# Designed miniproteins, single chains, continued (5), part 1

Scores and structures below are computed, not measured.

Each design is a single chain, and the fold is of that chain. pLDDT is the mean over its residues in the fold that is shown.

## One batch from the design tools (miniprotein)

Design m16001
Fold by ESMFold2-Fast:
Structure m16001 (fold): chain A 68 residues (1-68)
Amino acid sequence: GEELERVKEELKSRLTEEDQENLDELVELALKTSSDESVLETLERMLTASDEELSDVVRASKEDVEES
């Protein structure tokens, strides 16, 4: 929904171009197996990470979703 896109765009503004692509892929994969509400909750938790941690959090979350 609108809220999910808003949070995703906010996270992208704090990420490199490569990690922005990783975030987009993560959201696409997560939405295939999870509800919009569950994905939004995950992205909102990422908003609490520092800029230094955010890249690692996005990459780790993508690996978890790809393995699931």
Scores: mean pLDDT 78

Design m16002
Fold by ESMFold2-Fast:
Structure m16002 (fold): chain A 87 residues (1-87)
Amino acid sequence: SAEEQKKKEEVQKLVLLGVKYYKEGNYEKAVEYFEKALKLDEESEKPLLPKEIRIGVYRLLGEAYEKLGKYKEAEEYYKKAEELEKE
């Protein structure tokens, strides 16, 4: 549907913003945009992010949280990436 396509485009834009801020060393904004992307994806009836991209987002969230000294959050995202890789 047109609505589903708009959500997919929005999620993709949020992932790209997360990657941009991660590369700039702005880990707080990287986390913000990646988590917004995951929230929209989870709220959708159908997955909006390809599996490989979702794994990448989880890994980058883990790394960003480590850079912020938030080791518990980092571990949770690394675990999500590992669990998804086993599927």
Scores: mean pLDDT 88

Design m16003
Fold by ESMFold2-Fast:
Structure m16003 (fold): chain A 88 residues (1-88)
Amino acid sequence: MAYDSVEEARKENEERVKEGDEEAKLQLEAIDLGEEIRAGKVDEERLKELQLKLLERRKAIALEKAKSEEEKEEIEKLAEKKRKEIEA
């Protein structure tokens, strides 16, 4: 989907949450965390914490969308790899 800005993406996901879309709720959390990181309002230690939290939210969104056990396994493997990269 095309969004004019991060704020517009947030607004559209807020409307989807009102319609009972749990995936949209997780996407809103991911957007909020991403915005905080981009705003540069965090030190390096806090940045790693936010990146790990964002990774967990994106993993949850991907698992919500997954339709097969194999897809879920790949999502978890990729999340673990990214977690190790952030912690390094």
Scores: mean pLDDT 72

Design m16004
Fold by ESMFold2-Fast:
Structure m16004 (fold): chain A 80 residues (1-80)
Amino acid sequence: DELLDSLSDEERRALFTEAIVRLLRELGLSEEEIERVATLSVAQQLQFLYELADRDEEKFEELLGRIWAIVAELVKERAA
C-alpha cells in the first residue's frame, strides 16, 4: 500500500495503536484495559493480541488483518 509505505515508523506506530484501541472497543474490552494496552510498546501490544488470539497463529493473523483494515480507514480519514 503506497500510503502506508510513505509513513514514518513513528506515524505507523501511532496509527497501529489507534487501530488497536478501536478494535478492542469493538470487542467489548473495558476502557481500563484499552488504556493500559495503549501505553504498551508495539512489541507488547503484539504479544497482547497474540494472547487474545489464544496463541493461535491463524486467529492472530485475522486480528492483524482487522487492525490493518482499520489503519487503512484512519489513513484515508487523515488524508481528507
Scores: mean pLDDT 78

Design m16005
Fold by ESMFold2-Fast:
Structure m16005 (fold): chain A 74 residues (1-74)
Amino acid sequence: MPPEAPEVVDTDDPRLYDDLDQAKNAMEELAKEFAELSGGTAQVSSVNFDPKTKKGSGTIDAVVDGRPWRLNVS
């Protein structure tokens, strides 16, 4: 394990979702966009959906120029 944790970025998703599949698709699109914008790689590692608030949440693990990043989406 590296002595330094991945850089953690918390991002607020203002969108409401109907179900877990819609939230998962949005996370996968966000990971793809992040990879394109950063010139690195990104992969969705977890997705959750809160049926009470209609909010999606998840974690995207990315590598940009050899550095690990973790995006927490909520």
Scores: mean pLDDT 76

Design m16006
Fold by ESMFold2-Fast:
Structure m16006 (fold): chain A 101 residues (1-101)
Amino acid sequence: MEELREEAERAIRRGEEVVREGREVLKKAAESSPKEAAELADKMLDRLNEVSGELDRVAQRAREAGDMETARRLILAGASVGMMGVGMASLKVSSRKELEK
């Protein structure tokens, strides 16, 4: 049970880091060409998806162990990662539309 909590804390911290990186990518994309912005968004989406999958897996293990508090914390971290993913996908779509002009 303690090992699961330590794993959860590591996963949550990775989620916080990837959200922070996503914000920096959004800032850089605002100063980049549409092509570069689309490439940055694509690479970041892959990373966000990987971290989201880790958070979901650890949350499932926490639920199976009956640790609903840890599961809830992981779900909330996953929601933050998901929100950054929506922003990143929107950036990719907008950047691609500008390339078609």
Scores: mean pLDDT 84

Design m16007
Fold by ESMFold2-Fast:
Structure m16007 (fold): chain A 97 residues (1-97)
Amino acid sequence: SSELAEILERQAEIFREKARELRAGKEVSEEELAVFILQLAVEAVVLKQLGYDELAERLREALDELSRAMEAKDLEAAAEALERAAEVLREAARELA
C-alpha cells in the first residue's frame, strides 16, 4: 500500500467517527469542520492530478454538501456529507493500494 492510501484510509476513519459524534449530539467545533473542508479540497485536487477524476468530483460534491450543512447548522446533513466523503476516500485508498 502507498503512504497516500494509508493517509486516505485514516482520514476516512476520522470522518466516520465525527459523523457518529454529530449524530449523537456531541459538540464538534465549526473550526474542526472548516479544517475538514480544507482537507477535502486538497485531497480532491490530489486525486484529480493522479487521474481519478470521478473520485475527485465525488469528493468535491461531499465538500459542497458539508459547506452547505455548516452554513445551515444542519448537523445531520453534515454527518451525511462526512460519511459520503469517507466512502470516497476508502475507494481512493483501494485504487492506490
Scores: mean pLDDT 86

Design m16008
Fold by ESMFold2-Fast:
Structure m16008 (fold): chain A 110 residues (1-110)
Amino acid sequence: LDELLAEIEAEAEKYAQSGDKAAHAQLLGKLGEMVRTLMQNVEAGKEKLKEVAKLALQLGAQSADARAEMAEFLAKLSMVTDKEMGELLSKTARELHLGKDKVAEEEAAA
């Protein structure tokens, strides 16, 4: 699990350097698969959900589309976890949504 997180972080860094949309889609798929695995092992996975939230913030910082997808992903994840983790993930999703709205307003003004 820790090794899988490290691999995904390394791929996220490569995507940040290249800006390749195909690489971005692959990263989103891997992130979703990791969360599915964590949800199947809830007791062991709770602390890893915080690392997933941080990774989603990093991915969301790369583009408006990535931010929107990460916000939606975290919002859905918040509905299927415990209250404390749900509040953390929901707050992170709101931060990403606010950033997307601001970027959209700036693009519309340009």
Scores: mean pLDDT 63

Design m16009
Fold by ESMFold2-Fast:
Structure m16009 (fold): chain A 96 residues (1-96)
Amino acid sequence: MQWTYAAFLLVTSTKEMSLEEIEKLIQDFVNQLKSLPEVAHVSVKHLDGTKYRITIFAPTRAQREAAVQSALKLAEENKELRVEVEFISEGPAYLL
């Protein structure tokens, strides 16, 4: 079993936009997160409307904390997305 540290981000659109526009913004954001050296895996779940849960998996707690900080900085550069930390795992999580 592979153990990683997880962080759950709630991502919402800050303005009205089409499903195609929000999906493109989410995909671009996910691709940026995947390019970070701290990030082992990223999963995306559509919750409702313009709300998405992005889960970041990192090999260590320190790398997870660095990944969350980088994600928040990337979100500040994208004014069309509101990103908030929903949950941070207190221990290692299983990578599915």
Scores: mean pLDDT 77

Design m16010
Fold by ESMFold2-Fast:
Structure m16010 (fold): chain A 81 residues (1-81)
Amino acid sequence: SARDTIARIAVEAAKKLRELLTDEQFEEVMRLFGEAVQRLQAGADPDEVIAELRERLKQLGFPDEVIDIVVEAVRAIAAAL
């Protein structure tokens, strides 16, 4: 199911992010990731959601490695919907 696919992608992204981030940074990134996924499920344009998420993560000072993990996970979820 789409729900099971989303859960699997989110778990794998979370594992990678936990190795790179403090607990506070991890909670913030996962909150933004969850908001992006909710927007996709509500029928928002994936390209717009990804562009806005990337810009927001950059403005918050997250490194490209973190941004790339989150963006690729969101892209994979969009492709599975």
Scores: mean pLDDT 88

Design m16011
Fold by ESMFold2-Fast:
Structure m16011 (fold): chain A 89 residues (1-89)
Amino acid sequence: MEDTEENRKALLEAVKEAFREFAERYPDLKGLVDEMIKRVEEAAKKSLDELTKAVSEGLQEIARRAGEDTALELAKRIVELFQKKYDEL
């Protein structure tokens, strides 16, 4: 995928929406989610590669704290939301 502003925006919005939904289901992890949202917003200003790296690191931290299955469910939701937002471009 090309590093375009539109692609970065679509991925960033998908990640932020998925993380907000996740924090509603796991309120004890809200602090971590808020920190991850800030990190992905900063990464999105740099490049698509930095954004995808920040998302990957966030999912690894979720896996460490909430388990691999929980992180996989979140990753799956991010992909679903990204596909929907990308189709709206």
Scores: mean pLDDT 80

Design m16012
Fold by ESMFold2-Fast:
Structure m16012 (fold): chain A 66 residues (1-66)
Amino acid sequence: MTAILGTVGLSEEQAEEAAALIRREGGFDEVIVVRAETVEEASERALALSRETGAPAVGAGAKDFE
């Protein structure tokens, strides 16, 4: 089962860590990572992919790691 992870202001390493947590804790086989600099951009791209794929969309930002 696939999930879409929208990230804001995260490094590649932080985004990979968040994706790994979603796979491990959420029981998803695949996680599509969307990296953006704004919440609006991340939400728009993640929701567009969610509608296209049928996968649920979730978000994470830099404040979640600081």
Scores: mean pLDDT 74

Design m16013
Fold by ESMFold2-Fast:
Structure m16013 (fold): chain A 81 residues (1-81)
Amino acid sequence: VEEFEKKKKEWEERIKKVPSLTPEQAINEIKRADKDLAEAIRASGPDASPEEQKAWKEFSKAAGKYMIAAAEHRRKLLEEA
């Protein structure tokens, strides 16, 4: 639970920095978010407690929002080039 909550806060804070990313940094951060999300999916089992399931859902939501924001930012930078 605590690990998913920490990851959620980490990605919520990182999304605020998206406007300052270069295209290369945006790609790297998207890959990092995707990796964290994949690891969380693997860690969440059918025996996960309701608290763990809630924490996982909140984390996955935050990571997904970050990936979308970073991809949108990267696209805009490439269109401006």
Scores: mean pLDDT 75

Design m16014
Fold by ESMFold2-Fast:
Formats: C-alpha cells, sequence, structure tokens
Structure m16014 (fold): chain A 78 residues (1-78)
C-alpha cells in the first residue's frame, strides 16, 4: 500500500544518488498528502525513509523524515 510505494520509490531512485532519492521521495509524500491525506503521506514517508536507512543512506533518510513530518503537519492543519 502507501508504505510500499514509498519504499519502491526510494529503492528505484537510490542508484541515481541519495539527493535524487530524497527529491523523489519528498515529491511522492507531497502528492499523497494532497490526494489521499496526511496518513497516506506518513506511510509513504516511512517506507521511503526505512528503505534509505537500510541502504546506509542515513542522512538521506533523516532528510526524508524531516520533510515528511513538515508536509504531514501542514496537511493536518488544512
Amino acid sequence: MFYELGRSAALVAAPLGPDVAVTASVNLIRIHAQTHGPDAARQVGDGAADALERLGHHDAAARVRAAGDAIVAEAEAA
């Protein structure tokens, strides 16, 4: 479901570099926040961050988590 979408996006983008993986993951979180709401966005973010963490991209995972938290908070305030 949404977690698997985030995981898959990060895994596909990671070979292109951690910055690309972060950008792709954050954009996917934002799209899902707008189309499916904050819970879906949180699941996408968790899947992407967990995948990056397991690949050893700790800084990239932290950036995805921080951006995801901000996007979710904004969606919850709307």
Scores: mean pLDDT 86

Design m16015
Fold by ESMFold2-Fast:
Structure m16015 (fold): chain A 77 residues (1-77)
Amino acid sequence: MEEEIERVVEEYKARALEAIRQGNLKEADAVLRELGEELSKLIYEGAQNGEDVYKLNKLVGEKIREVLAAIQAELKA
């Protein structure tokens, strides 16, 4: 599960950053909304499979903060 969360975050992060570089903020927003939905699904699936929900939520929170920091840095460039 952790590897799937990390893969999904990196894929959506790359898409959001590309949209920002192209000046397409609406697309970047849509990509981030999709990321949130996919991460919610992965946490739900992890919970159904007996994974540590607190550990998964901590990982997701850390990855989301990393994505937002990268986006903020790109917007300031």
Scores: mean pLDDT 83

Design m16016
Fold by ESMFold2-Fast:
Structure m16016 (fold): chain A 100 residues (1-100)
Amino acid sequence: MDSYRQRGDQYYSQGNYIQSAQYYISSAYSSIRDGDNDGAIDSLQRAIDALGQLPDTPYRQQAIQYLQQAIDSLRQGDSDQARQYISQASDYINQYQDSI
């Protein structure tokens, strides 16, 4: 089992949804590198679910939107575009963490 995925699940169960989302994003990057687009999509969907547990803020909304765009890019086979969208989402997650 992917260690990043396991850490994401662990933090989710502890109610630490920001760290959960960050670990699921790391899992998605590993899956993309390995050519596993389906695994990457699953990890990004889990990251979206974790962010969905947080209070509604502009940072949360932008992070979720970019992760959805990354999923759409992966479904189209555009892993480079997906990486760019994941990077944007990660920046918003970090801004959320710094804002609270």
Scores: mean pLDDT 86

Design m16017
Fold by ESMFold2-Fast:
Structure m16017 (fold): chain A 60 residues (1-60)
Amino acid sequence: MEEELKELAEDMVEKMKELSEEMKKELFPEAVKTIEELSKKYNLPELGKEAIKKLEEVVK
């Protein structure tokens, strides 16, 4: 599960980089919510925090 969540988060970050600024701003809160819910459900808070931080860097 940890490896799967890590791969999903990395894929989300890479795909987010390819989007327009408008699309990034619209989809960012949904991506963050998904990562937060999954990291909480599977008890992987550190992985969730790192993934969200990477998503924030892409949106900036």
Scores: mean pLDDT 77

Design m16018
Fold by ESMFold2-Fast:
Structure m16018 (fold): chain A 81 residues (1-81)
Amino acid sequence: SALEEMEARLEELRRRYEARIRAARTPDELSAVLAEFTAELNRLYEEGLAAGVPEEEAFRLVQRALHALLDEVARQRAAIE
C-alpha cells in the first residue's frame, strides 16, 4: 500500500541520515545534515499525500522519523563536544 511504501522510504531515509550524523564532527556539520534531512522529509511527506496516504497517518510517520533523528543528533552532539 502507499502507507507501507511511505513507511519503508522514511525508514531508509532515516538510516541514511543517521549514518551521516555519526560521521559529523562539528555542530555546524550536524546542523547542515539536519537541515537536509528536514527538506527530504518534507518532500517525502508531500509525495505520500499525493500517493493517497491519509494526512494523519503521514504526519505520524514523519514525526516518528524526525524524533528518531533528533535523538541521534543529540547523541552525536554529546560525543563531539
Scores: mean pLDDT 87

Design m16019
Fold by ESMFold2-Fast:
Structure m16019 (fold): chain A 91 residues (1-91)
Amino acid sequence: MTREELLEFIENEPRLTPRQKELARKILDNSDDSQIPAIKKILEYLLKNKKPEEILERLEELLRMIELRNEYAANPDEEYRQELLELGERL
């Protein structure tokens, strides 16, 4: 699956609110192409198994985890590593 195909899926998904679509786009913008299939599977899982409020929270947590991982790669700080581990345990 390409990034463009996943973006089109997000934009055309009626079960996602405008805010959830915005967060999903930000997740894609902060993700490598190799992560695209995993992101699609996560979105499909959330849409099938979670309430809209829970989907929003999960997407916000996922975006934060990806942002922290990117920060850790750019500036490897023990504090960022610890925060990533804590977020990973909550997801």
Scores: mean pLDDT 75

Design m16020
Fold by ESMFold2-Fast:
Structure m16020 (fold): chain A 92 residues (1-92)
Amino acid sequence: MSLVEKLEELRKQIEENLKDPEAIIAKLNETAEEIRADESTPRRLQVLAESTLGLAEIAVWMGEKAGEPEETARLIVESLEKLIEEIKKELE
């Protein structure tokens, strides 16, 4: 599975779990481990993706404390969509 395909699957899984912060954190960590294990991904794109997923995990915890977990999950989906488009442009 390509980096783009992994991130598109993650985005879909988060959209299916907008009301479950624990599920979102688990999916973020699982995807980060898969990206880290994939030596075929260019290092700069791997770092960009891992950094984005790490910031998303922090955002999930902050959203739960603010009482807006679903709104925060939607912002993470938008961030992943932007990341996917940036990676696609880098691969062109």
Scores: mean pLDDT 82

Design m16021
Fold by ESMFold2-Fast:
Structure m16021 (fold): chain A 79 residues (1-79)
Amino acid sequence: SSILQESREKIIEALRRLAEEEPELAELYRRAVEAMEAGDGEAAVAALTEAGRRLEARTGKVELYVAWALLGVAAATAI
């Protein structure tokens, strides 16, 4: 569906923007994009869950871990 392709493209664009804005996590966001492009939903979830874990560790905000874990699920669903 064109709607799923648009969702996939928007998620990839958002991840590329995050890689530019957060250089410390850029490797994980690039891995998530590569995983989505390869059709590897598990790798996309793993990369974004790890990014969320690092954000939680730095900020003390569990909401960031949850948000990035959910972003990973959305990325896998859009493949």
Scores: mean pLDDT 85

Design m16022
Fold by ESMFold2-Fast:
Structure m16022 (fold): chain A 71 residues (1-71)
Amino acid sequence: GGAEAAEKGAYEGALEGGADEEAAKSAGIMTRVGAPEASYEKAYKGGKLGGESAPTDSTGAGAGAAAVAGR
């Protein structure tokens, strides 16, 4: 629980989705800010989708991860 779980989930999910390190970090930070209440699993799914959609675009990966995790 908490913002750290959301950040970690989105970061690890983005890496699994094929995001580079910078895009994955952005996904984690954006999810922590946009959906801090998200569970690790929900954030992970969001991060994975963000990483698949924008693997080298840190802004795009972050926005996608936050949008999915917040749903």
Scores: mean pLDDT 72

Design m16023
Fold by ESMFold2-Fast:
Structure m16023 (fold): chain A 68 residues (1-68)
Amino acid sequence: LTDAQVRAGVTDLVLDVIDQHGPGATEQAQQAARDYARQQGMSDEQVEKLGQEAGDAARLNQQVADRN
């Protein structure tokens, strides 16, 4: 998979986790992203980065909801 395809998969996972667990599911989103990246054979550095980005995305979704 390309980096773009992996990121798309992570985005879909984050949205699914938020849908199932609610907007406060930052930790669950981070764990799902890290597990997915490991399964795709990404490096430890990339796994950590994607986990952080997934957490940031979940938090941003919560902040946007709070502002609306």
Scores: mean pLDDT 73

Design m16024
Fold by ESMFold2-Fast:
Structure m16024 (fold): chain A 77 residues (1-77)
Amino acid sequence: PVFETEVTFGDYTARIVSESEPGSGAPKRARVTVYRNGELVGEFELSGDDMFSHLRSFNVEVVIAARAITTVENGYP
């Protein structure tokens, strides 16, 4: 299954598309696309079961989006 969400912080909008294993629900991968004022500024692909298993927050998507946006703002790869 695929889950999609969007998170907005100021001028930034992050779109998260996550995939999980059918039946088990285990995280498989996620793609985060970051926009600033409607323009594409960054795209990140996250994979591995441990990436999501460490995040026990009910707002895990917000945390992932915030990290992606901060990475773009600071110019880190």
Scores: mean pLDDT 62

Design m16025
Fold by ESMFold2-Fast:
Structure m16025 (fold): chain A 93 residues (1-93)
Amino acid sequence: MMSDAEVAEAILGEFPPDVAQAVRPYLDRAAAQGVITASDALGVADALERAGYTRAARLARETLDRLRGPVGDRSAATTAVTLGALLARREAE
């Protein structure tokens, strides 16, 4: 069974290496607190945009905005970070 810290590390591993260091503080905080917040998701999106992954950053922000009402901030934030990571990884290929 994976711990919450192992889940956060798995998500971190999905990011391209050039942006992984910039997003690590948000995911380390999330692992320590057991939750990815909307503020963490926005911080991750800002890091993606600064690294040149503009499409991934936009997807993360739009996912957060669209899902916050229907599923709540925490579920929306986790989904936004995950989709942003996967798209950034695809763009880095």
Scores: mean pLDDT 77

Design m16026
Fold by ESMFold2-Fast:
Structure m16026 (fold): chain A 109 residues (1-109)
Amino acid sequence: STLERIRQAILALAQKYNLPVPQSEEEAEQLLQEAHQLISKGTPEDIVRGVKLLISVAAYYARQGDRRGLLEVLATLDYLLQSPSFSEPLAAYDPELYADLQRLVSLMP
């Protein structure tokens, strides 16, 4: 299914970038808040750090089978890729991560 392909892609990205996957819903929510704070700072380094935290949170929901949580994080990643104020510094600072995220969001229904 499309959802299973998305789950496998997210887990593969977390492994590729050696990202820690949260072990609880509380930890996932804390990382999600940290991601939003970093992205709102708007520096290329902070945007990359925040995006990596979003991948970690998405990997947690993928592992738990939480379809709603997974799709909500993916919608945030898609929004960031469509917003030049976030996508342009991300692509310049980490072009490989940017390309990986474009492939990931292209799997969304």
Scores: mean pLDDT 89

Design m16027
Fold by ESMFold2-Fast:
Structure m16027 (fold): chain A 81 residues (1-81)
Amino acid sequence: RAEQLIRDVEAEIETLERYIELLEKSESLSASQYAAAAIAAVAGRYSAEQAAATGTEEAKELAERARELAERLLELLREKA
């Protein structure tokens, strides 16, 4: 089911990008926005690890991007206390 894993990681990348954009332009976060972004970051890392395990080059490239975005989102969450 490599095609499904690739689609799942692509969807996670889009979700991570949206949360990063929200955190970068927001002056403050609500508790619900913070929680949702934290969940997205954890889910993104998990999906990246699953995709990397498939061993295909496409999945590895998507996994690396998802991991980078998840780490960026976690950094922003630490800054937006």
Scores: mean pLDDT 75

Design m16028
Fold by ESMFold2-Fast:
Structure m16028 (fold): chain A 92 residues (1-92)
Amino acid sequence: SRLEELRREARELLGRLDAVIAELEALLADPRLTPEQKALAASLIATLETIRAAIEAALEAEDVGTLEELLELARETLAAVERAIARIRAAM
């Protein structure tokens, strides 16, 4: 069913969100980061945590429409965050 497909996609994306949040937290602990880069990393963590919580809530509600929108948002946001991390690392 569509809900079963979305649950599978959500589990994979939640795993990716957790991994990227951990990567940002590790980066935030790096003394080479500028105050501006630290503020950016903290903001990105907050954004990803908000999306993660929204996905978990939509999964509990079994809200197919909201799940589809949130999983799409999560994919786009993860791609943008991964690019931001790459830029920060390149500047170190």
Scores: mean pLDDT 91

Design m16029
Fold by ESMFold2-Fast:
Structure m16029 (fold): chain A 92 residues (1-92)
Amino acid sequence: TDEKVLEALEKAVEEGLLSEETLELYKKYLAGEISEEEFAIKWLQIEAGLSKEEAEELVRNAENPTPRQRELAEEIEKRLEEVLKRLRELVK
């Protein structure tokens, strides 16, 4: 549930696995203040260190990425999977 996810994210920030800014961004997403696309773009800037232009291109080209964008997306996905594993451990 959204509430349980929020609790997990708060614990992740406390444990240093996620930034405070990402938690605030997710709260805005849950409140309907930003779209899923806007959340993804901002998350890429905060957690992956991408420029706004790079993040916007990656999201827009998701179905037909360049080789470089594919490699970047795979690296980001791998890092996200690791964070999600840690979050599942914190929520138990």
Scores: mean pLDDT 73

Design m16030
Fold by ESMFold2-Fast:
Structure m16030 (fold): chain A 68 residues (1-68)
Amino acid sequence: SKADVAAEASADLTAFLAAHAGSLSDEQRARVMDLLAELSDRIAAARTAEEVREHWKRTMAELRAIAA
């Protein structure tokens, strides 16, 4: 379901934040928080589980680029 995929995305994001909490600058953290807020809005607006997966996948790619 859409809710199940959103929960999986939330767990993945939590794991990413835990892994990077000590290594991100204040500027990187601000960018990460902006992306998480955007993802939250996109998930809320999504009509299907597939749309949630696409938003999640794209956001994770952008988060990894910030952390690299």
Scores: mean pLDDT 85

Design m16031
Fold by ESMFold2-Fast:
Structure m16031 (fold): chain A 101 residues (1-101)
Amino acid sequence: ASEFGRLMDELAAILSEMAKIAQMPKSVEAGLKADVARARELYKQGNYEGALAVMIRSLERLSIYVQFLVNDGQLSDQQVAQFNALMDKAVEIARRARALV
């Protein structure tokens, strides 16, 4: 329980850093905050699979948004590299969390 909770908190922190790099609109940022709150609620209820699923959906949503920004030329090479590094960390944390479900 505590280890899964720590991984979820680490994942939430990475999502927050990705959001800052992408300079996301308030609506997208609010959606990520709502997803983190929902994941924490599910985790407190013992629904680890549901909590992880919500966080993975947030990662997918962020990835789609950043892909849009890259294709539209709105991100620098440095921002793309930073985002990719954070995504690699997020994928590894999600894999570790999945092993605990």
Scores: mean pLDDT 83

Design m16032
Fold by ESMFold2-Fast:
Structure m16032 (fold): chain A 62 residues (1-62)
Amino acid sequence: LTATQAQIIALLKEKALTQAEIAAQLNLSKATVSKAITSLEKLGLVSTKNGLIGLTPKGKAI
């Protein structure tokens, strides 16, 4: 995982968040977060429902 992807996973272990909330919490641009989330979804580590991003069981195991 990249440093950004690892930070997002750590944040999502607490609760499901929107991209805007992740960007605000980590002081990152929405574009950076969107790119990282797309990569994490391809890895099967996160899923998005109704604008909320949450960890999959595989993502929680990291």
Scores: mean pLDDT 82

Design m16033
Fold by ESMFold2-Fast:
Structure m16033 (fold): chain A 77 residues (1-77)
Amino acid sequence: MEKSMKTLADVAVDSVVAAARRDPERTAAIAGTLVRYLSKLPGAQEMIDRVLAALEEVDAEAGRRARELAKAILAEQ
C-alpha cells in the first residue's frame, strides 16, 4: 500500500524468490553480487533488506549466508 513499493524492487524480490526456490545456495551467492550494484541506488539499503528477508523466508540457511555476504560487501563500500 505504501508508495515505497517500486516496480524495480518488486521485480527484484520476485526474481530472487523464484531463483531461491530452484537453487537457494547459488541464489545466496548471486545476492552478494547484486548488493554491490544495488548500493549505488537511492534507498538501496531498504531494497537489499527486503530481498534478503524474502530469500530467508524461502530458505533460512541461504538467507543467512546471503545476509552475511551482503554485510561483508557493504563494509567494503
Scores: mean pLDDT 70

Design m16034
Fold by ESMFold2-Fast:
Structure m16034 (fold): chain A 94 residues (1-94)
Amino acid sequence: MTYRIVVTVRAPAADEAALEAFAARVEAIAKEHGLKVTVTRTRDSATTLTLTIVLEGRDEEAIKAAEEEIRALADELRAQHPRTVIHIDTSVVY
């Protein structure tokens, strides 16, 4: 049984540095909890960027801890960059 967290962040291109800092911090959280992490960067337009981060693991407690930390980090990002749209989805795969 595999658990998956999908974090999707959409923001103005002007906030690219903030998105990269967020991605680095999420990757650090994944590493701390022994989770696999994949980061995909998409330029939707000249003015809009989408970042998709997928975390996967088999330990439910590690996923719960990572999700809590990522949600706190997402709240921080929204407070500092209010034009950022963040969706976090946690699911069970196989």
Scores: mean pLDDT 86

